# Designed miniproteins, single chains, continued (5): the designs that were tried, part 102

Each design is a single chain, and the fold is of that chain. pLDDT is the mean over its residues in the fold that is shown.

## One batch from the design tools (miniprotein)

Design m19751
Fold by ESMFold2-Fast:
Structure m19751 (fold): chain A 55 residues (1-55)
Amino acid sequence: VLSDEQLEARARAMADAAVARLLAEHPELSQEEVDRIRATLFEVVLASLRAHQAA
């Protein structure tokens, strides 16, 4: 069981790792694209982690 702080930290780390991989594959992405993707991934991952923990 993870605390809310641990869930947020994990979601942030996963989003950052995914963005780093995406930039390695697609170096042409703009800063705005990267920022949008990071924010979206953080929210999706956090929601998923919370849902799994609540089950």
Scores: mean pLDDT 81

Design m19752
Fold by ESMFold2-Fast:
Structure m19752 (fold): chain A 58 residues (1-58)
Amino acid sequence: MSLEELAKEIAEENIDLSAEDVYKIGVERAKKLGYSEKEAQQTGLMAALLRIFKRHGF
C-alpha cells in the first residue's frame, strides 16, 4: 500500500473527526506499518488535507 492510498483510506474512514485527530491517526497507522517518522508525518498531513477536501465535496 502506498502512502497516498493509506492517507485516502484514513481520511474516508475518519471524515467526521477533526483534521488534527485525522493527522494523529495517520501518523500512528503509518508508524505501525513500519514507515519512517518523516513518512508517517507525510501520511498524517495528506490524510488531514484529504479529509478537509472530501468534506467540501472534492
Scores: mean pLDDT 81

Design m19753
Fold by ESMFold2-Fast:
Structure m19753 (fold): chain A 60 residues (1-60)
Amino acid sequence: LKDVVDIIIDNAKLILENGSEEEKKEAIEYVQYLLEKLKEIKASKEIIEKVEKLLEELLA
């Protein structure tokens, strides 16, 4: 799970740096969906905090 989350974070950061406005919006929606799913499955606090931090960066 952690490895998959790290890949998603890296891809989202690439979209933040190089993506179009539409791609950034889609990335935000996907990361929000991922965060909700991680909370539903009771993922570790460390994983949840990493995804929350990414979402904050995407929204800034």
Scores: mean pLDDT 76

Design m19754
Fold by ESMFold2-Fast:
Structure m19754 (fold): chain A 61 residues (1-61)
Amino acid sequence: GPSAEAAAEAGRLIAEGRGEEGGRVLADAHSPKAGRGAAQLVADGMPPAAAGGIAEREARG
């Protein structure tokens, strides 16, 4: 889904040292709720794909 595709793009940006931009890609691609969680986890060093999955699960309730 969109979160997985965004996580792949964000992972590329993070590998290039552009982690903040990667976090923004995750935030914009899913929703503000899930995106905030994903961006926080990515900033904490979590792999983008895992961060996206966890944030989506958290946003689900």
Scores: mean pLDDT 65

Design m19755
Fold by ESMFold2-Fast:
Structure m19755 (fold): chain A 56 residues (1-56)
Amino acid sequence: MRQVTPEEATELTKKAKELAKKEGIPFSEAFDRLAKEEFGLTGEEVERLALRAILA
């Protein structure tokens, strides 16, 4: 699994919110699409890795 930093997850979240507004799609769909493009991971996997980094 590719490592994701909290900073990378935060930037992905900002990009996903902007993409969701521009494309008129749900945030979860935009987040998942960007996560796959940038990390090769699902949005759920990126969220889990970011939570792990915050809790460590």
Scores: mean pLDDT 75

Design m19756
Fold by ESMFold2-Fast:
Structure m19756 (fold): chain A 56 residues (1-56)
Amino acid sequence: SELEKEIFELEIELALKRMELGIAKISNAPKEEIEELEKKIRELEKKIEEKRRELE
């Protein structure tokens, strides 16, 4: 289904953003950049949860 594809794509995006955050932390990126990445990760997690509820 289209919704399942959207969830899959969002999960891939989430995995990539989590990797990016890990790299940023190891590389001592600016605090502002780390906080922005954490915010985007939370937004993606929320979107995935909402779409998963639509499937159930």
Scores: mean pLDDT 86

Design m19757
Fold by ESMFold2-Fast:
Structure m19757 (fold): chain A 60 residues (1-60)
Amino acid sequence: GAPLSPEEREALLEAIKELLAQGKRKITVEDVQKILRKRGIDITPSDSLLDELGVRAVLA
């Protein structure tokens, strides 16, 4: 798919961090989209991107 903007990637990373803080062990596209839509961002991240950013969120 098309690459996300830096702002969209940052918002996605923050959404993943929020879900991890809530105790979510498996992050789904739907969970992330729900948070992103509250911030006015309408994107569909790939599973590979969620895995990449999920690792970064845990290590940060």
Scores: mean pLDDT 75

Design m19758
Fold by ESMFold2-Fast:
Structure m19758 (fold): chain A 62 residues (1-62)
Amino acid sequence: AAAEAAAQAAALTAALVAVERGDASAVPALLALVDALAPLHTPPPDEATRAALRAAAAEAIA
């Protein structure tokens, strides 16, 4: 639902902010949220945004 998508988008944003602050524990949740949100997000995240989030998460894990 749109409300669920909005709540998950807010959680994704919070996880991204945590990763940017150096909290590596948020990285697995961020990756899972990027994948889970794709069909539920309105509007869906564009390709560039998804690529940037995956790159940031992968770099933090590595």
Scores: mean pLDDT 63

Design m19759
Fold by ESMFold2-Fast:
Structure m19759 (fold): chain A 73 residues (1-73)
Amino acid sequence: SVEELVERARRHIEEAQKALDNGDIEAAMRHLEEAVRVIEELRKAGHQETSDELRARVDELAAKIAEKLREKK
């Protein structure tokens, strides 16, 4: 169901945030990759507004990950 896909995407975004907060960049990236897959399923199913909202959250976390990767020399 659409609700189940939204829940799955939100869970992966939440897990990515937790991993990022714990300094686990690799785990954060893996969770964002899973969120992107679910978001793509939502978009293909015609739920573009919901997919765009979730994509914006993913992009925000991806920017934070990129910042932390730049700090890691």
Scores: mean pLDDT 85

Design m19760
Fold by ESMFold2-Fast:
Structure m19760 (fold): chain A 73 residues (1-73)
Amino acid sequence: SPLQEAGRRALREVLEELSPELEKRVKEVKERSEKEGLSDKELTERILEVFVEWVREFGDRLQERLAALKAEA
């Protein structure tokens, strides 16, 4: 159905937009950790914080797409 296609497209587009940003942020955290001499524990905590923020942004973008789809109904 058109709605199922729109839903799949929204998921794909949000993931394609945000996945490079996640990779970039993780890389930046690793590079800063190396320069700052952070412990493995501190590096792990900072990477997890990046993932938590990324998941929140992913959810926010999906909510925007969902609101747009509901407005079409």
Scores: mean pLDDT 83

Design m19761
Fold by ESMFold2-Fast:
Structure m19761 (fold): chain A 69 residues (1-69)
Amino acid sequence: SREEAKARAVEAILALRPDLSEEEAERIAEGVVTLMEAGFSEEVIIQYLQKLAGLSEEDARAVVAAARG
């Protein structure tokens, strides 16, 4: 479900960026699931995560993989 995908993305973001607040991670995760539902490419979602969460490409890919299950 969308909520399960969001929860997995939040968990992955906080594991990689424990310095972020839960509220910030939830906002970023909401963007991830919204882009996924809208049919955006993995590359666009990775770029979103790099810009908003300061993640490397590798870490951003891990977040996308977690969100997909």
Scores: mean pLDDT 88

Design m19762
Fold by ESMFold2-Fast:
Structure m19762 (fold): chain A 57 residues (1-57)
Amino acid sequence: SEAPESVKEAEKFIKENASKIKNSETLERVFSLLEQARRENVSAEELIKKLEEVLNE
C-alpha cells in the first residue's frame, strides 16, 4: 500500500535513528505517532518534530 509522503519521510528518519529506540515503550510510542499521522494527514515536519521529542530530549 502507498504510504503518505510524510510517513515515508518519518520512516526514513526512524531508520536513521533506530539506535535511539532503547525500549519497547519508546518503540510503541513511535508506532502510535505513525498510525496517528496516517489517519490525520499530519505534515512530515510536524511528525518528525514529535518523533525527535520521543527519541531525543
Scores: mean pLDDT 75

Design m19763
Fold by ESMFold2-Fast:
Structure m19763 (fold): chain A 59 residues (1-59)
Amino acid sequence: SEAEKLRKLAKELREEADKLIAEDPDNPENQRKAAVLYTAAGILEAAADFEEMLEERRR
């Protein structure tokens, strides 16, 4: 489903953010990049929730 694709992408963005923090936790550039990736992942999950609601209404 579209919701599954969005959730997989959100997971990938979080994993990338986690790697940036793990590589150099004291680096403010990595912290800023990770914050953007976590925020984007949250937006994708909200979009996935909306897609699931649309799929449920079509059932």
Scores: mean pLDDT 84

Design m19764
Fold by ESMFold2-Fast:
Structure m19764 (fold): chain A 92 residues (1-92)
Amino acid sequence: SKRSEADSLLVAAVITFATTATPEGQRAAAEVFRKSGLPSFERAADLIERAAELGPNPIAVKAGEQPISPEEARRMAEETAERVKKLLEEDA
C-alpha cells in the first residue's frame, strides 16, 4: 500500500531528525512539515519539536558525527513532504 510506504517514510524522517539533527535543524524540519497542512505532518512536527526541547541527542553526540544542519534539515524535510504527498495522492 502507498499509505504504508508514506507512513514508513514519515516515521523514518521523524526518527532521523529527532536523533541526528541540531535543535535548530529539528525546528526547521518541523516548520516545513507544519506548512504542509496534513494532520500526519502536524503530528510529525510536534514530535520533532519536542525532541528539540529535550536538547542534543546523546546517541548523535556519542557517534562523533556532525549533526544535520538547519539548511540540510529543511531540504530533507521538503523532499520527504513531497514524497509522502505524492504517495498519498497515488493511493487516492
Scores: mean pLDDT 75

Design m19765
Fold by ESMFold2-Fast:
Structure m19765 (fold): chain A 55 residues (1-55)
Amino acid sequence: GPAAERGRGALEAARALRASEEALRKAQDMYDAGVAGDEERAREWAREAGRLMGG
């Protein structure tokens, strides 16, 4: 759904910014939750990716 799609974009941006391996693993787990259709987890994922990218 839209939440999962937004989270995917955030994950790709975090990867492009060469986030740490720990941050990438966490984002990957949250991405998997989003793909499973859990919009609440996808929203948490988007917020976390935003923190990684925004400072």
Scores: mean pLDDT 67

Design m19766
Fold by ESMFold2-Fast:
Structure m19766 (fold): chain A 71 residues (1-71)
Amino acid sequence: RQRYGLRLTLAPGKAAAAVELLRNSPVRVLSYEVRGDVIEAVVEATPDELAAMLRALADAGVLREAEVELL
């Protein structure tokens, strides 16, 4: 597993739903912070686990944009 820095831009009012999906995903959430419609998080994941999480957020209609940085 690798560490990734995430910046997730959300649909308005969807921060709580996005946090629940993030916590229930296969990734290990080390930290997260909610700033309005943006979540900044540090996670430990395989590439496949990270892709599955991002897809789940997009399929739920809560994710507008994602920035991913390998740490």
Scores: mean pLDDT 84

Design m19767
Fold by ESMFold2-Fast:
Structure m19767 (fold): chain A 59 residues (1-59)
Amino acid sequence: SDEEALREAERLAREAARAAGEATGQSIVGHAKKLLEEGASPEEVIRAARRGAEQALAA
């Protein structure tokens, strides 16, 4: 569901924020919300958030 996807994106954003700072976490959540507004599937939202978190953790 969209709610579950947003909750997972928020969890991933918190992990990214611990590694790369609050602005990175806010960017991940903001992008996830934007994708949901634009009609993206829950799977697409989670995939985008996970990619963002992985990039933050790899830096």
Scores: mean pLDDT 82

Design m19768
Fold by ESMFold2-Fast:
Structure m19768 (fold): chain A 80 residues (1-80)
Amino acid sequence: MTTITLPIPVPASFTDEQVEELAKRLEEEIKKLPGVKDAKVEVKDSSTLIVTIEVDTTDDEEILRVAEEAGRLAGELIAE
């Protein structure tokens, strides 16, 4: 198993409540990605989320794919 840790910047226009809701939604969506065993999203501060993803692979290409998909999902949820 491999653990991926990603800092996700949050727009300054988000309220604390919106940041917490984003974290919950992002965690749910990342858990649906192929190859993801588990995911956790923590609010570090009002401008940053820390995403921790557990994947059942040691293949660098698959790890990169999961990281890119997680970042894409975060961007889509922020744009909503």
Scores: mean pLDDT 81

Design m19769
Fold by ESMFold2-Fast:
Structure m19769 (fold): chain A 60 residues (1-60)
Amino acid sequence: MTEFTLRFESEEEARRFAEILKELDPSVEVRVEGNTVTIRSDKSVEELIGLILRAIGELL
């Protein structure tokens, strides 16, 4: 299991990122607390990083 925690500039950005990530892969477990997003998945570190980067790109 792979877990990442990301901090954003605001709660709004954190929630938008979480929604995009879930749209890209509904199997990923996402928890939002304030401006912090915790992501848990059975994917490899490489696969999860790729997904995170894609979600950040969609957030632009």
Scores: mean pLDDT 81

Design m19770
Fold by ESMFold2-Fast:
Structure m19770 (fold): chain A 59 residues (1-59)
Amino acid sequence: MEEEREKAIEELEKEYGKRAADIFRGLLDAGVPLEEAKKRAIEAAKSSKAAYEEMVFIG
């Protein structure tokens, strides 16, 4: 795998969590360009982050 791909996956995981990294990885494996895959993964992660933050904060 290319270092750029691995670095992008790690950055997404740190910023938006494992779910974002998993989506990004799946999109790349499906042949989606890096830029488009990143955008889609971030969008999906934002929805997941909002739900996660609400549930974790409340308990």
Scores: mean pLDDT 70

Design m19772
Fold by ESMFold2-Fast:
Structure m19772 (fold): chain A 87 residues (1-87)
Amino acid sequence: SEYIEKLEKEIEELEKLPESEENTLELARKLAELGHGYAVEGNYEKAIEYYDKALELLETLPESPEVEELREAIEANKKRTEELKKK
């Protein structure tokens, strides 16, 4: 998928940046987008793996409204993906 390939390249570029709360938050967002991309393609196992990676990164950040909103969105998408995997 061209969409997945684009996200993977964006993630590689973010990983080259200096570690900061802003860069970690952006990396978590891109990992969640990649998870969603895999879910859309029906690869639910990979989708869940990337959602979990995004959630792990968010756990390293100080709690804020932005972090909480992103965590809740990822957890909701993960639950939906797990339901689709059961079918």
Scores: mean pLDDT 87

Design m19773
Fold by ESMFold2-Fast:
Structure m19773 (fold): chain A 60 residues (1-60)
Amino acid sequence: MSASQASELALKLLEEGKSPEEIVSVLKKEGAEGAALGLEDAVKVLGASDEQILEALKLS
């Protein structure tokens, strides 16, 4: 999965009300490990809000 496809999937899941942990799990399952690790770091280190997660995904 490309970084662009991973970001699009993550944004879709976030709009569906999925938690960051669920989004990370889905990204890992779909083979987007780099995007999943970036999101996992944002959630665990920063206590990221939905807005911060969206910004991080757009910059990835």
Scores: mean pLDDT 65

Design m19774
Fold by ESMFold2-Fast:
Structure m19774 (fold): chain A 83 residues (1-83)
Amino acid sequence: MEEARKLAEEAEEYLEKADELLREGDYEGALKYAEEAKKKALEAIRKAAEAKDRELLLRGIGLAIRAIGLSYEAALKLGKKTP
């Protein structure tokens, strides 16, 4: 359980930094931190599922959704063309 909780806390910290950078116009930094948050959140989801912790599982899912949203917004601001 401790590992999943730690991963969720790390994801939350990366998300806070990504949001801050996005507001400041550092889109490259925001994208980098949002991608790291996504990785941590997905690992937290996996560990929470293995431990059958519904609260951490839902928290991890929420964090992953936010990370995906921030990554998408930062990528759009960078003018990256989608196929």
Scores: mean pLDDT 82

Design m19775
Fold by ESMFold2-Fast:
Structure m19775 (fold): chain A 80 residues (1-80)
Amino acid sequence: MPVIEIDESLPAGQQLALVGATMATLFMAVAFSGWDPAEARARIEEILAQFEALFKDQPELVAQARAERDAVLAAIAEVS
């Protein structure tokens, strides 16, 4: 599995992992509890926008966060 280890940017890497876990949790809420897919998508986009603003100087991490967003949104669309 692709793993990014950035010694000086370790907090950013941990933040990326937390963002990914949060997006996965939102997908599970749609799948298990029948949560509104539109509301879940809106929250995912808000989380990504805040991550991009925080890590604007780390384009590789931003690209990984966008890839995670795209994967989760595709999964939500498949179950919606």
Scores: mean pLDDT 74

Design m19776
Fold by ESMFold2-Fast:
Structure m19776 (fold): chain A 70 residues (1-70)
Amino acid sequence: MAEKYYEEGKKALEAGDYEKAIEYFTKAVELDPTYAEAWYALAEAYKKLGDDEKAKEALGKAVEAAKKRS
């Protein structure tokens, strides 16, 4: 489930639809908050929109999620 939203988000990101990418990645991390890859991708999408503050917040969540798996 979370993986499906992550894949759709990556497609939107590659197409330059950053708002749609954020929507899909947000759904992915809502379903699995430990999905570090989805948090990282969310940070990338926010950075593409120029929202550096939200990008840094999402990156912090990605690091936390990655540590939880180790």
Scores: mean pLDDT 83

Design m19777
Fold by ESMFold2-Fast:
Structure m19777 (fold): chain A 66 residues (1-66)
Amino acid sequence: SVLDEARARARALVDALLARDPRPSLQEVQRLAAEIVDLGESLGVPASDTAAIVAEALAELQARVA
């Protein structure tokens, strides 16, 4: 589904950010959120679902940052 694709790509963006910077700045986190929003719009995901994917990605990022 489009939602599964968006979630998979959002997780890949989190992985890529943490591989590049294990302690990302607020600016990098904001860029990640903006990239996920752009991704959702490109895939035609409803805004509410895109917001949920952003929240999930940010929670995953927070859990993985020591």
Scores: mean pLDDT 87

Design m19778
Fold by ESMFold2-Fast:
Structure m19778 (fold): chain A 60 residues (1-60)
Amino acid sequence: SELEEEYKKKKEEVEKLAKELEEALNDPNTSKEEIQKLAKEGQEKKEELLKIYEEILKEK
């Protein structure tokens, strides 16, 4: 379904941002502000993923 494909896509985005945050934490040249931005973006994507999941459950 369209919602299932959107869920998969958003999950991949969340996993990609988690990897970017991990790499940023290991890079001494990455600023605290950049790390905070990546963490916030990751949290926002997780919230979007949860909303898609809730819509899938609603249609069940």
Scores: mean pLDDT 83

Design m19779
Fold by ESMFold2-Fast:
Structure m19779 (fold): chain A 80 residues (1-80)
Amino acid sequence: SLIKSKDPLKELYAQELIDKLGIDPETAQAIVDKVKDKELMEEILKNLSKVPDRDGLIEAVLKAESDEEIKKAIEEFKKQ
């Protein structure tokens, strides 16, 4: 299928978002499809469990147009 992930780590990250953080499968898939860098994905997973506004960080990640904007969102939410 043309829609299957070619990166097995993306499937693992999506499952971690669902199992550990209670994120719905559609949102988890959107996050892993949005984030191209594995180190950035690990930082998102780490910070989603620690930031006080988890839903805000998820929204900021999904609205980001680049990996640089995602990194900025993580840093801003870490300050809160």
Scores: mean pLDDT 77

Design m19780
Fold by ESMFold2-Fast:
Structure m19780 (fold): chain A 68 residues (1-68)
Amino acid sequence: VEELLKKGKEYFNQGKYDQAISYYEEAIKKDPENAEAYRNLALAYRHQGKFDEARKYFEKAREIAKKK
């Protein structure tokens, strides 16, 4: 999971949000309660102008972090 988040952040920093989203989604599949993965996914969607998706995943990240 950590390696997937690292690769996702690397693509995010390059402005390659589609690739970043792909890695964050795979991180979530391996660890569905990883709040950081959902937060990073939300940030990538926000940068693409997909504000509804961004809000949804920020909310999911908050709820996971709250329940840990």
Scores: mean pLDDT 81

Design m19781
Fold by ESMFold2-Fast:
Structure m19781 (fold): chain A 92 residues (1-92)
Amino acid sequence: MTPEERELRRLYEETLAAVDAGDIDKAVENLRKMVELLRRHSRDPELVEAAEGLFDVTVEYVKTSPDLDEAKALIKQTVEALRALYERERAA
């Protein structure tokens, strides 16, 4: 496992743990770090733009959402989408 893959797995696991604990701020910070990791190591600017767009939409929704369970569900969907983008980049 590369250092980048190990860091992504750590951020993925910590994001899910933060969401389950109700620590939305920590979950969002870990999502931001996943996007930065993609930006640093990706060779595809369109993939980076897609990851940044997903993050921005998620942050805006979580910031404005009155429902904690909906915010948790969206963060979980976003972390899975970011992981899928990273796996796609790695396979290319």
Scores: mean pLDDT 80

Design m19782
Fold by ESMFold2-Fast:
Structure m19782 (fold): chain A 71 residues (1-71)
Amino acid sequence: MGYRLTPEQVAADLAELEDALKRAKEMGNDEATRIIERQLANARASTDGFDRDVWAALGLITYGIDLAIEK
């Protein structure tokens, strides 16, 4: 079983990544910024939607941003 994203889900995920990118840049977290930019570029270039690596990275990005706030 693979996840098939609807156009609405893809749009929502892109919006979340763009918001996360803005926040990472505002906090000065270079690692989170690089990861988010890479995932956003891959998501925009993909015709098949997000793969498992992108979904896993979304969790990592959230944790990375939280760690930057706490440091």
Scores: mean pLDDT 60

Design m19783
Fold by ESMFold2-Fast:
Structure m19783 (fold): chain A 76 residues (1-76)
Amino acid sequence: DEKETLIKSAEDLAEVSGEYGKKLAELIKDTSSSIEDIDKVAKEIEKSESEAVKAAAKGLRKKARALRAAEEAAKA
């Protein structure tokens, strides 16, 4: 499922980006976390000097924000 794939992607980023990748995975798992929290942490990973890490973080940020928005809409 999309959420599991996003969590795995964030955990894979944690191997390279460290704390921010781990934090992003935790925020994706936590349905009470906000889109703003996800955006802030993902943007920190985007500051990486690695083009591959930046691209992965940008893609993950967009998908994670969309998933959180859908989860919040489903609660209504």
Scores: mean pLDDT 77

Design m19784
Fold by ESMFold2-Fast:
Structure m19784 (fold): chain A 60 residues (1-60)
Amino acid sequence: MYKVTIKVDSKEKAEEIAKELKKDFPQFEVKVEGNEITIESKEKVETFIGAVLRAIGLAL
């Protein structure tokens, strides 16, 4: 299993980023816990790296 957690400055920002990730990458599990966004995949796929990079870009 591949899992990445990204921290942002607020819960509201985390929820907005998670919403965009679910829209762009519906195949991955996206969870929000406070100001943290967790993206999970059961296997390593090229699109998982894309989802992580997208989340980082939205967090800037």
Scores: mean pLDDT 76

Design m19785
Fold by ESMFold2-Fast:
Structure m19785 (fold): chain A 75 residues (1-75)
Amino acid sequence: MEKAKEYAKKKAEELAKKYGKEVGEKLLKESNEYIEKSVALNTPLVEAGRISEQEFEDGMIDGIDDIAKKIKDQA
């Protein structure tokens, strides 16, 4: 979770610099909502040993990249 939150902040700062503050804020908001939802859905799977913590973190980072791409395509 911490790595995904840090990654979302870095991506939001990059998009804010290139496309403006509103685009960066939108990415940060949607990424944080995605992280919270992902944590709620995948915590039972991590606790059951079905996925590793590393796989979970990597999956969240990939999801953040997808959100960034969609926001960029809509801008």
Scores: mean pLDDT 80

Design m19786
Fold by ESMFold2-Fast:
Structure m19786 (fold): chain A 69 residues (1-69)
Amino acid sequence: GRYDEAVEAYKKAIELDPNFAEAYKELGNALSELKRYDEAVEAYKKALEIKPSFTEARDELILAKQKQG
């Protein structure tokens, strides 16, 4: 589906630039849409490791953790 294609596109972007915090956040968003919340949490954490001030990634991390159960 479209979100599976987005996951692969963002993984390729990360291969080209491993410090691209925005790509990790967008990867987390696509994984959340697929209900792959454990993987989404990991992606958001990586975005915050790269950019600790990344408020959007922090807020999405909190939501994804709630959905992990």
Scores: mean pLDDT 86

Design m19787
Fold by ESMFold2-Fast:
Structure m19787 (fold): chain A 60 residues (1-60)
Amino acid sequence: SKLKKIEELEKKGIEIGKKIQALSEEMKKASPEEQKKLQEEMAELGKKGMEISKEIEEIL
């Protein structure tokens, strides 16, 4: 079912959003070295979130 695949992708998107939020909070308290690493992790998660959005569009 296409709907079941969309539900699974939406669930993955929610988990990515939670991880980005947690990293954003860590950024506020992090050292300059940690901030660079956290920013790179957030960028990769954001990229994965965009890929999920595209997959949902392709299924529809």
Scores: mean pLDDT 83

Design m19788
Fold by ESMFold2-Fast:
Structure m19788 (fold): chain A 58 residues (1-58)
Amino acid sequence: SSLLKEAEELEEKAREYFEEAEKLKASSDDPEKLLEAEILEGVAALLEGVANLLKKKA
């Protein structure tokens, strides 16, 4: 199913964004970098939500 493939791609992208956010938070106390990390975490959570919906419909 193309939906399952799309879901897997979104899950991988979400994982990459969570890892990037974690690295930013670990390596910086710059407010702009911390905000960037929060944005990445929010986007990653949204992508996981969409992936779960796609898997449910596949």
Scores: mean pLDDT 86

Design m19789
Fold by ESMFold2-Fast:
Structure m19789 (fold): chain A 66 residues (1-66)
Amino acid sequence: MEELRKAVMEAAKEAMDIGTDEEVNEFLRKIAEAVREAQRTGNVDEALERIKEIYEEFKKKIEEKK
């Protein structure tokens, strides 16, 4: 769980550095959904995978917007 929280915080910090508030809020919403599902089902590993996937998509979107 703590490992998951650190991954979220790290990704959020990086997203805030390169995205707007609106983009970061959308990103964090998706991250929060993945975390909630992991808490419900106990699949922390899946949440970590989803977080990485969401962050990769976010980075790609930011690069394309520029």
Scores: mean pLDDT 76

Design m19790
Fold by ESMFold2-Fast:
Structure m19790 (fold): chain A 73 residues (1-73)
Amino acid sequence: SEEFKEIKKEFAKEVFEIINENPDLSEEAKEKMRKVANEAAEKMDKAKTIEEAKEVREEAIKKLKEIVEEAKK
């Protein structure tokens, strides 16, 4: 259970950093990021293996970065 907690902690930290590095993003973009982060947190809670939790984290971070890139266009 320790490893799951660390993955969740790492995810929360990465989400916080992405948001803080992009304070001027539109409210719409921030709302999309919030939804992605919340959905990923729920999926990580339901993950049966450490590997599944890591994959959820990786995909969520990728989606968050894509939202940031699209919002800058």
Scores: mean pLDDT 82

